# Designs tried in a protein design run: designed miniproteins, single chains, continued (5). Part 63

Each design is a single chain, and the fold is of that chain. pLDDT is the mean over its residues in the fold that is shown.

## One batch from the design tools (miniprotein)

Design m18180
Fold by ESMFold2-Fast:
Structure m18180 (fold): chain A 77 residues (1-77)
Amino acid sequence: MPEGELRAEVALSLAIMAAHIEGDRETARLLAEAERRFLVDGDYRGAIELTRRAIEVGSPLARRAAEIALREIEELL
């Protein structure tokens, strides 16, 4: 995996973990779908949209991690 794609994937995985630690089931679901769109479908636009929604509704740690993931995905466009 190219360096930028690896950083985006790691950031998404950390954001999902943060949401689970915070008990934020909805944000975890949004971020897991964003990761699936990114890794399985190659749908960077869909991943960005779902990550933005996670930032809007997310618990504090999940939101911060999702903001990092969003920047890493946007760097790939």
Scores: mean pLDDT 85

Design m18181
Fold by ESMFold2-Fast:
Structure m18181 (fold): chain A 64 residues (1-64)
Amino acid sequence: MQQLITEAQNVLMLALDLTLKKGDVALEAMDLAAKGGTLLIKGENVEEGKRLIEEARKKLEEIL
């Protein structure tokens, strides 16, 4: 769990850095990472949280 929360934070930080450079895609990735991170922190649906974080990462990879 803790490792997944750390990864969600790292994705959010990367999305913030890229927001000014890549606009809408970075904002979408940030939203997905925030939603996934919230699920992981609350411990409600860990699998959905992981899925959202992975989707956020893939969106960021599209613009890197």
Scores: mean pLDDT 75

Design m18182
Fold by ESMFold2-Fast:
Structure m18182 (fold): chain A 73 residues (1-73)
Amino acid sequence: QHTVDALRTLVDESRRVKDDLTKQGDDYYKMGVIMKDDPVVSKKLFDKGDDLYKKADDAGKVADGGQSAVDGL
């Protein structure tokens, strides 16, 4: 049961990280649109959003792998 609890914790944590990073990415993209009159600042905001989305995708893959392991038990 310790293995199941550890995998469940990994899945739950990874899903929360994905959701948090996705929300932060959305916020940066919204700021980039607002700041479009300053293309240098706007680009930096979009680049930050893209980085956050990439990290969210990576966290999602960890969650999916952990869920598959739990489902296989």
Scores: mean pLDDT 83

Design m18183
Fold by ESMFold2-Fast:
Structure m18183 (fold): chain A 81 residues (1-81)
Amino acid sequence: SLVDIMEARLKEAKDIVDEAKKTASADDIARMDALLRDMEDSLQVLKQAYNQGNVITMTGSAIRLVGSYIEIEQIYRKEKA
C-alpha cells in the first residue's frame, strides 16, 4: 500500500541520518532531524487520510513526505562530496 511504501521511506531516511551523524556538521544533523520530524508528521496525516478515504489529502501528504526525503538525501550527498 502507499502507507507501507511511505513507512519504508521514513525508515530509509532514518538510516541515512544515522549514517550521516558519523561525519556531518551539527547544523546539518539538526536540519536532517527536523526533516525526519516533517516526514513523521506527513506520515501521520497520510495514515489518517487513508483511513478516511481522502485521496487528495493522501496525495498531498505523500508528496510532502517525499520532498523531505529528497532534501535529506541532498544534505547527505553534500556531506559525502
Scores: mean pLDDT 87

Design m18184
Fold by ESMFold2-Fast:
Structure m18184 (fold): chain A 70 residues (1-70)
Amino acid sequence: SELAEEVKKLADEANIVVQKLIEKGLFEKAEEIKKLGEQVQKAWDAEDYETLKKLLKELKEKLEEAKKLL
């Protein structure tokens, strides 16, 4: 499904961004994205698609903010 593809894409991007943030010593930003990723996984596992959509939007915004630091 399109939603499953979006979740996978954002999870892959988040893993890369978190690793780069850690390498730069930006631990607070790395933890923020990691926690949001954990919330996305919980919503996906619970089939709570309304919460999932909101969390995916937040994750996209946080990833764009973090990329500006890299």
Scores: mean pLDDT 86

Design m18185
Fold by ESMFold2-Fast:
Structure m18185 (fold): chain A 71 residues (1-71)
Amino acid sequence: SMSQLEKDVRLALIRMAISVTEIAISTNTLSDSDKQNMISILQKYRDEALSLGDKKTAERIDKLIKKIQSL
């Protein structure tokens, strides 16, 4: 099992990836293939956040997935 520090670092990296993705979708026009690839990656991050006990981060990712789907 992961140490608390390892969990905290992994969650921080996931949150950073979410923020970068939010900026990227605000500044770029996405193709349908780019949207599907991005959603696939975010789904993996969501599942990882849930496995680490961070429901709030998982909910943030679900909201971002829905936003990308609506583009």
Scores: mean pLDDT 87

Design m18186
Fold by ESMFold2-Fast:
Structure m18186 (fold): chain A 60 residues (1-60)
Amino acid sequence: NQALLEKYLKQVDELRKAAKSRIDFANKVTQLLHAAAEEGIPTEVLRQVQAYAESLIAKM
């Protein structure tokens, strides 16, 4: 799960760089998490990814 978490955290960082606004970033992260949940990614990983994205939004 550590490698899986690192993969998704990196994807969040890329979405942050590509995002035009805070709401655009939030929407992109929501789409990423929804797709990951449908693929059966563990809920613990999804929660950590969401928390990381929220920490980035707080700094925007």
Scores: mean pLDDT 84

Design m18187
Fold by ESMFold2-Fast:
Formats: structure tokens, C-alpha cells, sequence
Structure m18187 (fold): chain A 82 residues (1-82)
């Protein structure tokens, strides 16, 4: 359903933000300058927001078959990130 896809997109965003934060901390621990890490983090968050918005837009126009494929694809990605 559209509601199921939107819940999965919210979960994907949360996990994506958590991984960006984890990567940022690892980069700082390895001695990457704070200013460089901040810029990389900003770019990563921007790309994640664009992906989330794309999926939300597709949810509005997607057929039942397309919704099922999107749900399955996002579930597989979430499973790998967990």
C-alpha cells in the first residue's frame, strides 16, 4: 500500500541519517578535518533527501505493481542496513 511505502521511506531516511552520522564520527576519528567532514555530511544528507522525495513522488503515481516492487526493493535495502 501507499501507507506501507511511506512508512518504509521514513525508516530508510532514519537509518540513512544514522549511517551518515556513524561515518562522520569514523572520519573524525581517522583525522579528517572537521570542516571537510561537515561538508561531506551536508552533501550526503542532501542526496538522501532527494532520494526520499523521489520515492514519495513515485508513490503518488505508481500502479499497484510498481508500489509492490518499490516496497520490496526498499525492504531489501533496509534489511542490509540493519
Amino acid sequence: SKEELLELVDKLKKLGLEYIEKLSKELLAQGVPKEEVEELKKKAIDQLEKLVNYIREKAETASEEELEKLIKAIEEVIKELE
Scores: mean pLDDT 85

Design m18188
Fold by ESMFold2-Fast:
Structure m18188 (fold): chain A 118 residues (1-118)
Amino acid sequence: MIELPDISGKSIEEIIDTAISLVRRLKEHLERGDVEGVRELIAALEAFAKQVRDYLEKNDLTEEEKRILQTLIDLMEGLVAAVREHLERGDREGALRTIDAFLQALEVIKERVRELKK
């Protein structure tokens, strides 16, 4: 079972770094053909998206910070759905390409957070 870090008290950049770490681990398990590890990481990404949604609702955030976290949630949920669809079709290469595209999108969000710090 993959243990999720507690994101309470974490910065938005640290939350994004956690998402990137989970997605990179998903890629590694897919490349190794570890079906159980892939299932555990998909479940971990879904649970993490729920934690980020809870963080978004319970914290006093700016509208831009809310947009960044909502984009992160949407990306994580979209990744899970797309990877599941590719795996159901037996398309491991499509799943890996999808993961790489989402990793690039997560790095763009991280850069956006850095820009907000000026």
Scores: mean pLDDT 82

Design m18189
Fold by ESMFold2-Fast:
Structure m18189 (fold): chain A 79 residues (1-79)
Amino acid sequence: SAEDEQLKAQLERLIEEIIEEVRKAKTAEEAREMAEIARKRLEHVLAYVRRHHPQLAEYVEQLVRETEAEIEKIVKELE
């Protein structure tokens, strides 16, 4: 539906904003701290989607997995 497509776009933008905060880190220590905050935010987003928009759950679960992998790469690149 048009509503689902709009929500997907909003969720993608929100997830990108979350990872952008991690990308701002200048040290491995800062990146690890930002990564913890980002993971909590991603868990909250996924929980919300599973409860209110279960039809998008698989899509968001995949986005979260991909985003967590990218966060891990950012942290390792600063070590």
Scores: mean pLDDT 87

Design m18190
Fold by ESMFold2-Fast:
Structure m18190 (fold): chain A 68 residues (1-68)
Amino acid sequence: GAVDSAPFPLTPAEAAVLRAGVHAYLVEGKSPEEVRKLVFERAKEAGLTPEQAERIAEWALAVADATS
């Protein structure tokens, strides 16, 4: 899946946030802005850094762009 194709190693928490972001885009039809917001909110709740959140958001949006 999209998580397996990530260009960086993922912790379980990072993988969960990435899955949520990709699901929000591909299944729920959220906009790129809504996906980015969701990823940052979930990352903060999971105790991830802003830098980790940005990496996850970038990858989620790249998957979104590639599948649109």
Scores: mean pLDDT 74

Design m18191
Fold by ESMFold2-Fast:
Structure m18191 (fold): chain A 60 residues (1-60)
Amino acid sequence: SPLLEVQIGLKRGLKALLETGLELMKKSKMPQAQIDATQAAIEAFEKEIKELEEELKRAK
């Protein structure tokens, strides 16, 4: 559905922003706990994107 495609696009964009933030955090030598939390958030978005892509396939 068009809604699923929009959600996938938005989540991919948010994941890209988090990945950029992660690189800045590593460069700024932020505490490892904050870096790990950001990595976990990126992984959560990857899982959500995968689930939405599977839902899109099933809707056909």
Scores: mean pLDDT 83

Design m18192
Fold by ESMFold2-Fast:
Parts: C-alpha cells; sequence; structure tokens
Structure m18192 (fold): chain A 68 residues (1-68)
C-alpha cells in the first residue's frame, strides 16, 4: 500500500486528475484503518471530503514545493 500511494502521488504531480486524487484519498484512508463503508460516508460528506483533499494537497505541496 505505501508503494502504491507513493507511485500515485508521483503520477498525480506529473498529470493531475480528479480520478487519481480520489484514488489517493481512498488508499490513504484504507492505510489509516478506515473501512469501505466509512470511506463512502466520508466521500458523501462534502465538508469532510474537502478537508481531506486540502490536507492531501498540503502534504503533497510540502513534499514537492516547486510543483504544488
Amino acid sequence: MEEEIQKLKEELIKNPSLEKAYRLVDLKLRQEGYSDEEIEKIRSDPVKFDELLAKLANEIRKENPNIL
């Protein structure tokens, strides 16, 4: 999972897309121990999902400041 997450982060930096961003969020939530049902509940909550996307964007920016 960690290797897949890292590869997806690199792919997202090179060619940004909503599909890749959503997949990355799903993988990170699974890595943190969330169930499929919990992930769907988070995705259905625009506030929580927006917070996760913002957190993820900030994380990628810190790792790649010249790109994001």
Scores: mean pLDDT 71

Design m18193
Fold by ESMFold2-Fast:
Structure m18193 (fold): chain A 104 residues (1-104)
Amino acid sequence: AEEERERFKAETKELLNASPEDVIKRMRELEPRLRASPEAVEAMLETIIENVGKSFESILALVEELARVHPELVETAGIILDVASKYPGDAEKAKKALEERLKA
């Protein structure tokens, strides 16, 4: 479980530095694993949240593909994109705003 989380956190960091096209291609390759592993999905979301102010285009592609595979994440994806669009160069403000909105 922890090894799976670490792997998907690392994968997500690479995808956040990739082009949107490469994000979509890689996410489709990962789709069977993402459908089978809640830990993988959680690790990817945690990493996106930690990096929400850094790369809007990659975040957009990544959360749209996650919501396609897991429709229950559509609301969470919408919140992430709303925050990312409002704080495009301010990772600290983006992360704080996102944590407040996702607080459960």
Scores: mean pLDDT 80

Design m18194
Fold by ESMFold2-Fast:
Structure m18194 (fold): chain A 90 residues (1-90)
Amino acid sequence: SASVELLTAQAQAKIAKAQALKDEHLAKTGKETKATELYDQAIALYQQSIKLLTDPSLGPAAPFEGVQLFQKGDALFAEGEALLKAEQAA
């Protein structure tokens, strides 16, 4: 469905953004922080969300779980972004 395709595209874009932000931070500081850990957790949740949204073998409940994992990933992404901005402002 168009909604599944849109959410999958958004998850892929968020994975790419999280990876880029993590890579930029590591290139500048050489250090892993709570922010980079949260980005890694968000990436894992987005990847699992995509699998649940796109794998028809997982049954009819899987898209519901996929949406919930996407929302959890977004929460961790937002927390990581806030922590990274706070670190850069200090």
Scores: mean pLDDT 84

Design m18195
Fold by ESMFold2-Fast:
Structure m18195 (fold): chain A 89 residues (1-89)
Amino acid sequence: FRERVREAWLALIDVSLDHSRENPESTELPVLDAEQERHHIIVAAVMDALGGDGASVARYVAELRKLGLDDEAAAVEALYQQMQARLAA
């Protein structure tokens, strides 16, 4: 899962940098295709899991499962639970 998140994050960074280079004066976010949108959901879910936002994590997990990304959804839930357990110790 770590490799999956890294690939998704780097892909989003590349899209963001390319958008900024092509549209330096624009404040609008880049339009994402279906694959880039999946990368975005994975990264957003991981960030919210690390940040302790359980409600947001639950929404992203449901979205990932809806997209058929059950392994990624389970990994995000496991990450959130691991972070919560560590904070409670």
Scores: mean pLDDT 69

Design m18196
Fold by ESMFold2-Fast:
Structure m18196 (fold): chain A 57 residues (1-57)
Amino acid sequence: SMSILEQATKKADEILKEAQEKAAKLSPNESGEIMSDAAKQARELLRQAALESRALA
């Protein structure tokens, strides 16, 4: 069965990978902010998917 969590994990991984590629070309200060923001987005996607999965159970 395809889970909402699997889709969220895939999106989170793509967001983090793209942010890492951009961060590598920037200064440490900007890199930190981009990575922090991407991690927060990835975490929220996973959290929302988990809550949605539980609410629909």
Scores: mean pLDDT 78

Design m18197
Fold by ESMFold2-Fast:
Structure m18197 (fold): chain A 63 residues (1-63)
Amino acid sequence: MAEIARGALEAVREGARAGASDDGVGILAGRMLSLSPSEIDELRKKSVEEVLEELERIARYLE
């Protein structure tokens, strides 16, 4: 599980740097990490930087 969280975080970070949409990166990461629907909705409403912070928080759960 930790390896998938790490992979999702890194993929989202690279996608964000490449200009991927903010809601797109949030949904993708949330699905890869099996987040609840409410958590995915929260990520979709945030900026890319805030989404990355949430992903780092979630990755820490699996550390």
Scores: mean pLDDT 65

Design m18198
Fold by ESMFold2-Fast:
Structure m18198 (fold): chain A 71 residues (1-71)
Amino acid sequence: SLLDEARARAEEILARMREAGVPEEVIKAFEQGLENLLALIEAATTEEERENGRLGLDYLEQEARRVAAEV
């Protein structure tokens, strides 16, 4: 399911940030953002809401990679 895929990707994003040495305060901010996104995906009832969830996850993944590269 989209939710299961999103949860797996969120865990991978956070793990990569920790491995890269990103400060814990920044990781907690991303964790909160990912938790909010997962809640939106779980509550999604329309295809537009599901697509917005996918786009949000892609955005957070790209932003996390940027932050990790700057460590």
Scores: mean pLDDT 86

Design m18199
Fold by ESMFold2-Fast:
Structure m18199 (fold): chain A 125 residues (1-125)
Amino acid sequence: SHMENLQKAEQLFQQAQQLYEQAVNLLREAKRAIEKGDTETALKYAQQAQQQAQQLAQAGSEAVELYDKYSEEKGREMRAVFGGMLSGLISLAREAAELAEKNPKASEAVKVLQETIRYLEEVQK
């Protein structure tokens, strides 16, 4: 039913918001570790951020589809909000990657951050 689609969409979107906040914090911690030259900690946070970003993309995409089934207008609104979350993570990951590129020992962290950026850009299409 339309109401069941809305309820499931709201639950998935709340999950997406929590995953977004976690991914933002992990990318900030990765950037902080890069600034300190702690390349192993930076890689760990980058990998955790990639996992949270993938879960966010799955939950957010499903939530938007369910909002579309409830209301085309609501679906468009929530797609814009979700797109903003993805853009925010892409920007943070780019900042971390650009900083990490200055340290040859951070090459694995750069790779994970660049993979995360490419994945999120594909989700936005």
Scores: mean pLDDT 92

Design m18200
Fold by ESMFold2-Fast:
Structure m18200 (fold): chain A 77 residues (1-77)
Amino acid sequence: SEEKRKIINRLIAFKLELIGADMEGDRDRMREIVEDFAKYFNMSEEERKRALELVDAGELDGLIELLNKVADKKIEE
């Protein structure tokens, strides 16, 4: 559906922004992107805290996996 396609495109945009910020070593920018993602995808407080922990740990792969799981819940509703 067009609605699901818009959600997927926004997820892709967030992931590209995070990869870009990680390549530059910009942890402040990564935290801002996580906060924007949390608002858009209605991330729980626990998921948001975990995402910020992954940013601080430099665990980009774990962060992307968490964002995919959160977005999948919204897409599957």
Scores: mean pLDDT 86

Design m18201
Fold by ESMFold2-Fast:
Structure m18201 (fold): chain A 66 residues (1-66)
Amino acid sequence: MKEFPPRTKKLGEELSEEDRKAVEEIAKEFGLSQETIDQLLKAGISPYDLVNAKKAYEAVKADPPT
């Protein structure tokens, strides 16, 4: 049977209340709507993932050297 994949499951298993609050605060700082914040929390996105996503978005917005 399929067992638990601990690495990926960490994000979706449960977020601490502190992580949940941090996600809301970071998303609010990014100007995201409450609807988007709720979706991020539902997906188990950590505050670290949000910061990385913003950096990745900024890197993509700058045309790649190719």
Scores: mean pLDDT 62

Design m18202
Fold by ESMFold2-Fast:
Structure m18202 (fold): chain A 87 residues (1-87)
Amino acid sequence: SMMDELSRQLVAIITRGMHRARRESEGKSLEEAERILEEARRQALDEATALLDRMGVPAAVRERLLATMEATLEANRERLLAQLKAA
C-alpha cells in the first residue's frame, strides 16, 4: 500500500542518517558529534519533507509524520550522545 511504502522510505531515511552520523562521530569530540547529529537531523527532515511533498501527503498528515520523525531523531541523538559521554 502507499502507507506501507511511505513508512518503509521514512524508516530508511532515519536509518541511513543515523548510521552515517554514528560513523562520522567515532573518535570526535562531544561538541563535534553534536554538530554532526544536528546536520544529520536537518538532512533527514529535508529528505522526508521532499518525499511527503512528492507523494502528495495531506498537510495535516505530513505535519504529524514530521513531528513523529523529529521526536525519533531527537531520541536517537540523546542516546548516541549518552553513549559517547559514557565511553
Scores: mean pLDDT 85

Design m18203
Fold by ESMFold2-Fast:
Structure m18203 (fold): chain A 81 residues (1-81)
Amino acid sequence: SAREEALRILERLREQLATTASPESLAAVDATIDRLIAEDASIEEVLRALSQQALRLIRAGEYESAAIAAQAADELARIAA
C-alpha cells in the first residue's frame, strides 16, 4: 500500500540522516517523523513536513542532509500522485 511504502521511505530517511546530520538536526527530523506517524498524517502532510525540514537543514548549512530529505520528499510526492 502507499502507506507502507511511505513508512519505508521515512525509515530509510532516518537511517541516512543518522550518518550525515548533526545530532540536533537528526533529533528534530526524528521528532517530526514520530509526530506524523502518531497523528496518522496523510502522505501530503508528510510531504509538506519533510519539505519544511529540508529547508531547515539548508538554513543550518547541512546541505547533504537537506538533499537526502528533499529526495525522500520527491519519492513521497510520486506516491501521492
Scores: mean pLDDT 85

Design m18204
Fold by ESMFold2-Fast:
Structure m18204 (fold): chain A 56 residues (1-56)
Amino acid sequence: SHMEELQRLREELKAALRESLKKIHPDMTDEQIDAEAEKRLPAVLEALRRIAEASG
């Protein structure tokens, strides 16, 4: 269950990052947007993990 929840969260965050990047960089291709989202995803997941730890 935990691994399935993490995978779903990862997919949702990647989709959200793609939408945000498209708004900031409307001249980038979908492939470039996807690559940038994948590059940023680990840092976003790490930030969320730290927030969860800080909350107890």
Scores: mean pLDDT 79

Design m18205
Fold by ESMFold2-Fast:
Parts: structure tokens; C-alpha cells; sequence
Structure m18205 (fold): chain A 76 residues (1-76)
């Protein structure tokens, strides 16, 4: 598991959504599919936390809107 994905999981589990959003923004080009898989996994146990993180990504990083839409489509 890449260190950034481990750090992202820990940030989400700790409720540090600001750090989680920053880590996604930094790692999206190299680890986009792994980040998507992690968010889908975590949504099964913490849907509210994942939804809050997706909302924060849209607000802080509008360039990631297409990624957020892709994750939301996969959650249907």
C-alpha cells in the first residue's frame, strides 16, 4: 500500500477531512483509482464521513469535480 494511501485512510478515520482533501489533491494523478477504491470501501462503514469529504473536495478543489462525480456514480 502506498504511504500516501495509508495516510489518507488514517486521516479519514480520524475525521481530519482537511488533511484528507489535501492528500487526495496531491495524490490524484498517480493514485486516483486507489483513492476511489478506498473511498468506496470506507463508505460502507462511514457514509457520512465520505459524503462530507466529497463535499469538501468540491469546495476546495473544484478541478476535482469530475473525480467526485465518478465516485458518487460508483456509490449508486
Amino acid sequence: MPPVIVALREAILAGDLTLAAHLIHEAIEEYGEQIKELLLELYRTDPEGVEALLALLRERYPELASFVEEVEAALR
Scores: mean pLDDT 84

Design m18206
Fold by ESMFold2-Fast:
Structure m18206 (fold): chain A 83 residues (1-83)
Amino acid sequence: SMAEIERRALEAALRALELQRLRAAGEEDPELEEELRKLSEDPEIQKVLEELEKEFLEWAKEHPEWSMEERQDALERWLRERL
């Protein structure tokens, strides 16, 4: 169902954010990287991820002063509210 695809996309976005935070800290997670790579092969998940990114960025325009870390924290809260 579309709802299942949307939920998978939200979970993928949260996992991608976790990987970005690990990389910023100089850490690596090969298992997480492989999981996200496999999810990127699904065009329906990619489409939902693109729409979620557009929605978040439109909201985030109100906060141009946010650091990358603050923006990531806001993204995590925004995504969790939709799960």
Scores: mean pLDDT 81

Design m18207
Fold by ESMFold2-Fast:
Structure m18207 (fold): chain A 78 residues (1-78)
Amino acid sequence: MSAAERERNKIVLEVRFEIWDILNKGRLEGKVEEGIEEARKLAEERAAKLKDPEVQEEVLKAGEEIIKLAKLLAEKEK
């Protein structure tokens, strides 16, 4: 039980870091929209490899949260 929760949290955290890295690269290169599209594709590919629909939904939600945060940060760095 606690091991399953730790595995879920680890998967979500790994996806969050990968998405953040893609979005940060896009932001630094001035290609924010391209980075967002790539990040969404990664989240979908990662979710598709998961068998648990709850974990799949959590991964997709985490991806959208990071994308929204990256957009907000890009707008405020003027």
Scores: mean pLDDT 75

Design m18208
Fold by ESMFold2-Fast:
Structure m18208 (fold): chain A 110 residues (1-110)
Amino acid sequence: MAEELVRLAEKYIEKLKQVATDESLAALEQHAESARDPAFREALRLIVEGLKEGKDPREIAQRLADMVGPTAAAATAAYALSLVLKSQGKEEEADRFYQEALDEIDRASR
């Protein structure tokens, strides 16, 4: 169960690495700074910093899970990817992806 959730986070971070631009990462940083929840803010910062440093998606996913737990790690990674897709004008793709991701996370968390 926990390993499946870490693998989902890794999958979402790998896609983030493929689609995110420097502008997308800057937008995620701004969203993190405005986040009300400190744990969520630090989770988003960890994703952004890891991607900027060229870290392996698995390393980022594992560090994220160690910080917030595997379910929150997968959810935060999925949310970050949906934000990047929306920032690129892909609102329908972002909404569809996020719904599918939540369904995958729910199944892995059962």
Scores: mean pLDDT 84

Design m18209
Fold by ESMFold2-Fast:
Structure m18209 (fold): chain A 91 residues (1-91)
Amino acid sequence: SEKAKELLREAIRYLEKALENIDDIDKALEYLTEAIGKLVEASELLGPRADEAARLAAKGKMYIQSGEKLDEAKRHIEEAIRLAEELLEEL
């Protein structure tokens, strides 16, 4: 689906922007919220692996909100990007 590809590309862009702005908590949270929304929409078309990417991004968001686990936040966001890119290559 062209719509699924567009949603995944947009999600990846927002996840990358979150990583670039990880030291700006408000911006990182804004970008992660956008990415999670796109991944949830993609999961309605692509099923459980897109839902897993959304859950990884949501875990990253929780760690950023806590302020204590930024390295864990980065890891989860990077894993979400990796999974979204894998899904995009399969379409």
Scores: mean pLDDT 88

Design m18210
Fold by ESMFold2-Fast:
Structure m18210 (fold): chain A 61 residues (1-61)
Amino acid sequence: SDEDIVAFNRGERALSAEEVRAVLARFDTDGDGVLTREEIRAGIEALGEAPTERILALAEP
C-alpha cells in the first residue's frame, strides 16, 4: 500500500525489493517493469514525501 512504501522510504518498515517494486509498478510510465530514479522520485513526491537514497537505490541506472 502507499502507507507501506512511505514507511519504507522513511526507514520505518522493512520491505523486500519485490514488495517495493510491486507497490511502485503504478509509477512505471512505460509499463516495461523498469523503474528509473526519476519515476521513483516523482511517485514518492506525489505521495507527499521527500524521497530518500534508501528508495532511490532501487532504481535502474
Scores: mean pLDDT 72

Design m18211
Fold by ESMFold2-Fast:
Structure m18211 (fold): chain A 92 residues (1-92)
Amino acid sequence: VMTEQDVVDALNQFLLTEGRALADEIIEVLRQARAGKMSVDDAAKRMKALFDQIIDKMVAAGILTPEQAKQLRAMYERIIDTTAARIRAAQS
């Protein structure tokens, strides 16, 4: 059984490799949104899809359990939705 520390260590190693690629894709989504090629809502949906792909890879790699993946998914969805709402408010 993986301890919490084992999960943290595995996550840090994963982020050093996969996290960079995820960051590059998020930057591209934000660039397209700034250029008016993607709405804030579409950018939020795309970011959620990118995070879901990474979380699924982490489960497949044994870094996260399905239960831990569900908790992490709920967390980043809240962050993305809150950020999108703040951006929309600033555009009004």
Scores: mean pLDDT 74

Design m18212
Fold by ESMFold2-Fast:
Structure m18212 (fold): chain A 64 residues (1-64)
Amino acid sequence: SMRAQLQQQYGDRAVQAADDVIAHRAELGDTPSPEEAAQFRERARKVGIHAADVVLEQREQARR
């Protein structure tokens, strides 16, 4: 699974970041209010920065 691959290559921190993104999507539901959406968007953005960094590192390793 992608979680197992992330854990093997980048450790528990990357797995936790992925879990946080999934949890934020579940918390929002199908029809969040604009205020709720803005709050979760900001939180997910901060978590996503760390997840994006590990994904970029993986892509860089795959190219070499």
Scores: mean pLDDT 57

Design m18213
Fold by ESMFold2-Fast:
Structure m18213 (fold): chain A 98 residues (1-98)
Amino acid sequence: SKLENALALVDEMTRQTIASLDHEYEKLSKQSVEKAIEWLKEWRVRQDRIFARLRAYLLERLEPEDHPTLEAHFAQRRAEIDAHVEKKLKELEEKLKK
């Protein structure tokens, strides 16, 4: 169904987004903690915009009755990404505290 395809697309993008985050964080956190923190904050803003655009795109193409399910799914996946970001920010803050 269109809804199932939309949910699967959000899941795939979330998976790719977290993998990309993990890869870049691993490199940057070893080079400079301060630069890693700044990058992570900017990265979060960029990903928020990308997800907002995808959400708008999918909502426009789904039936109105499917919108609550898609929106709940986006909220869930965004919370997962936020959890990964917060974990990394804590790790960086711990490194800054010596």
Scores: mean pLDDT 85

Design m18214
Fold by ESMFold2-Fast:
Structure m18214 (fold): chain A 100 residues (1-100)
Amino acid sequence: SAEEELEKLLEEAEKLAEEILETDLSRQQVAGKIRRLAHLGVEMLDLARKHKVPEEVLRKVVERLTELFERLAEAFPEMRALTEAVIRALEALAKEILEE
């Protein structure tokens, strides 16, 4: 189901965030992995839109993704502008989907 696929993608996103937090990475590598996580977030929202998942499921996906990016912003203050831009983009996309 779409909900099961979203849960698997969320687990992948959580594992990627944990890798970023636990690995001694360069600033460039951290930024690259944050952008990859952002791409996964967009893919999850596109999947939710395509399969018309319940509003509650979409909200939970956005909430969990936002928590990951906020945690990354706290761990890497130098990435704050990037993580905040990603959060705003994901929230805007989710709002657009909910207005459909």
Scores: mean pLDDT 85

Design m18215
Fold by ESMFold2-Fast:
Structure m18215 (fold): chain A 91 residues (1-91)
Amino acid sequence: KIEELEERIIKLSEEYERNPTLEIYREIAELLGELLELAEESGVFSADQLEQIRLARRAFEALSIPDEEKREAELARIEEEERARRAARAA
């Protein structure tokens, strides 16, 4: 089941790079949410892998927001959190 979700996410990610739309962003976010739940339940994913899935889901959720101002605010917050994470890892 997890492998099927990963394949679907990869296909949508390729589609997103060709023709980005709010609909595709929302669909990717939903699949990432489902993947995260299954990954957490399976116990075979590392904490870093789970965090990567969470960040990806949040990013695509933000990209799917129709309101531009709210979308920009969420994307900025995600970028700041990612920057902080990278700084902590480098320390």
Scores: mean pLDDT 76

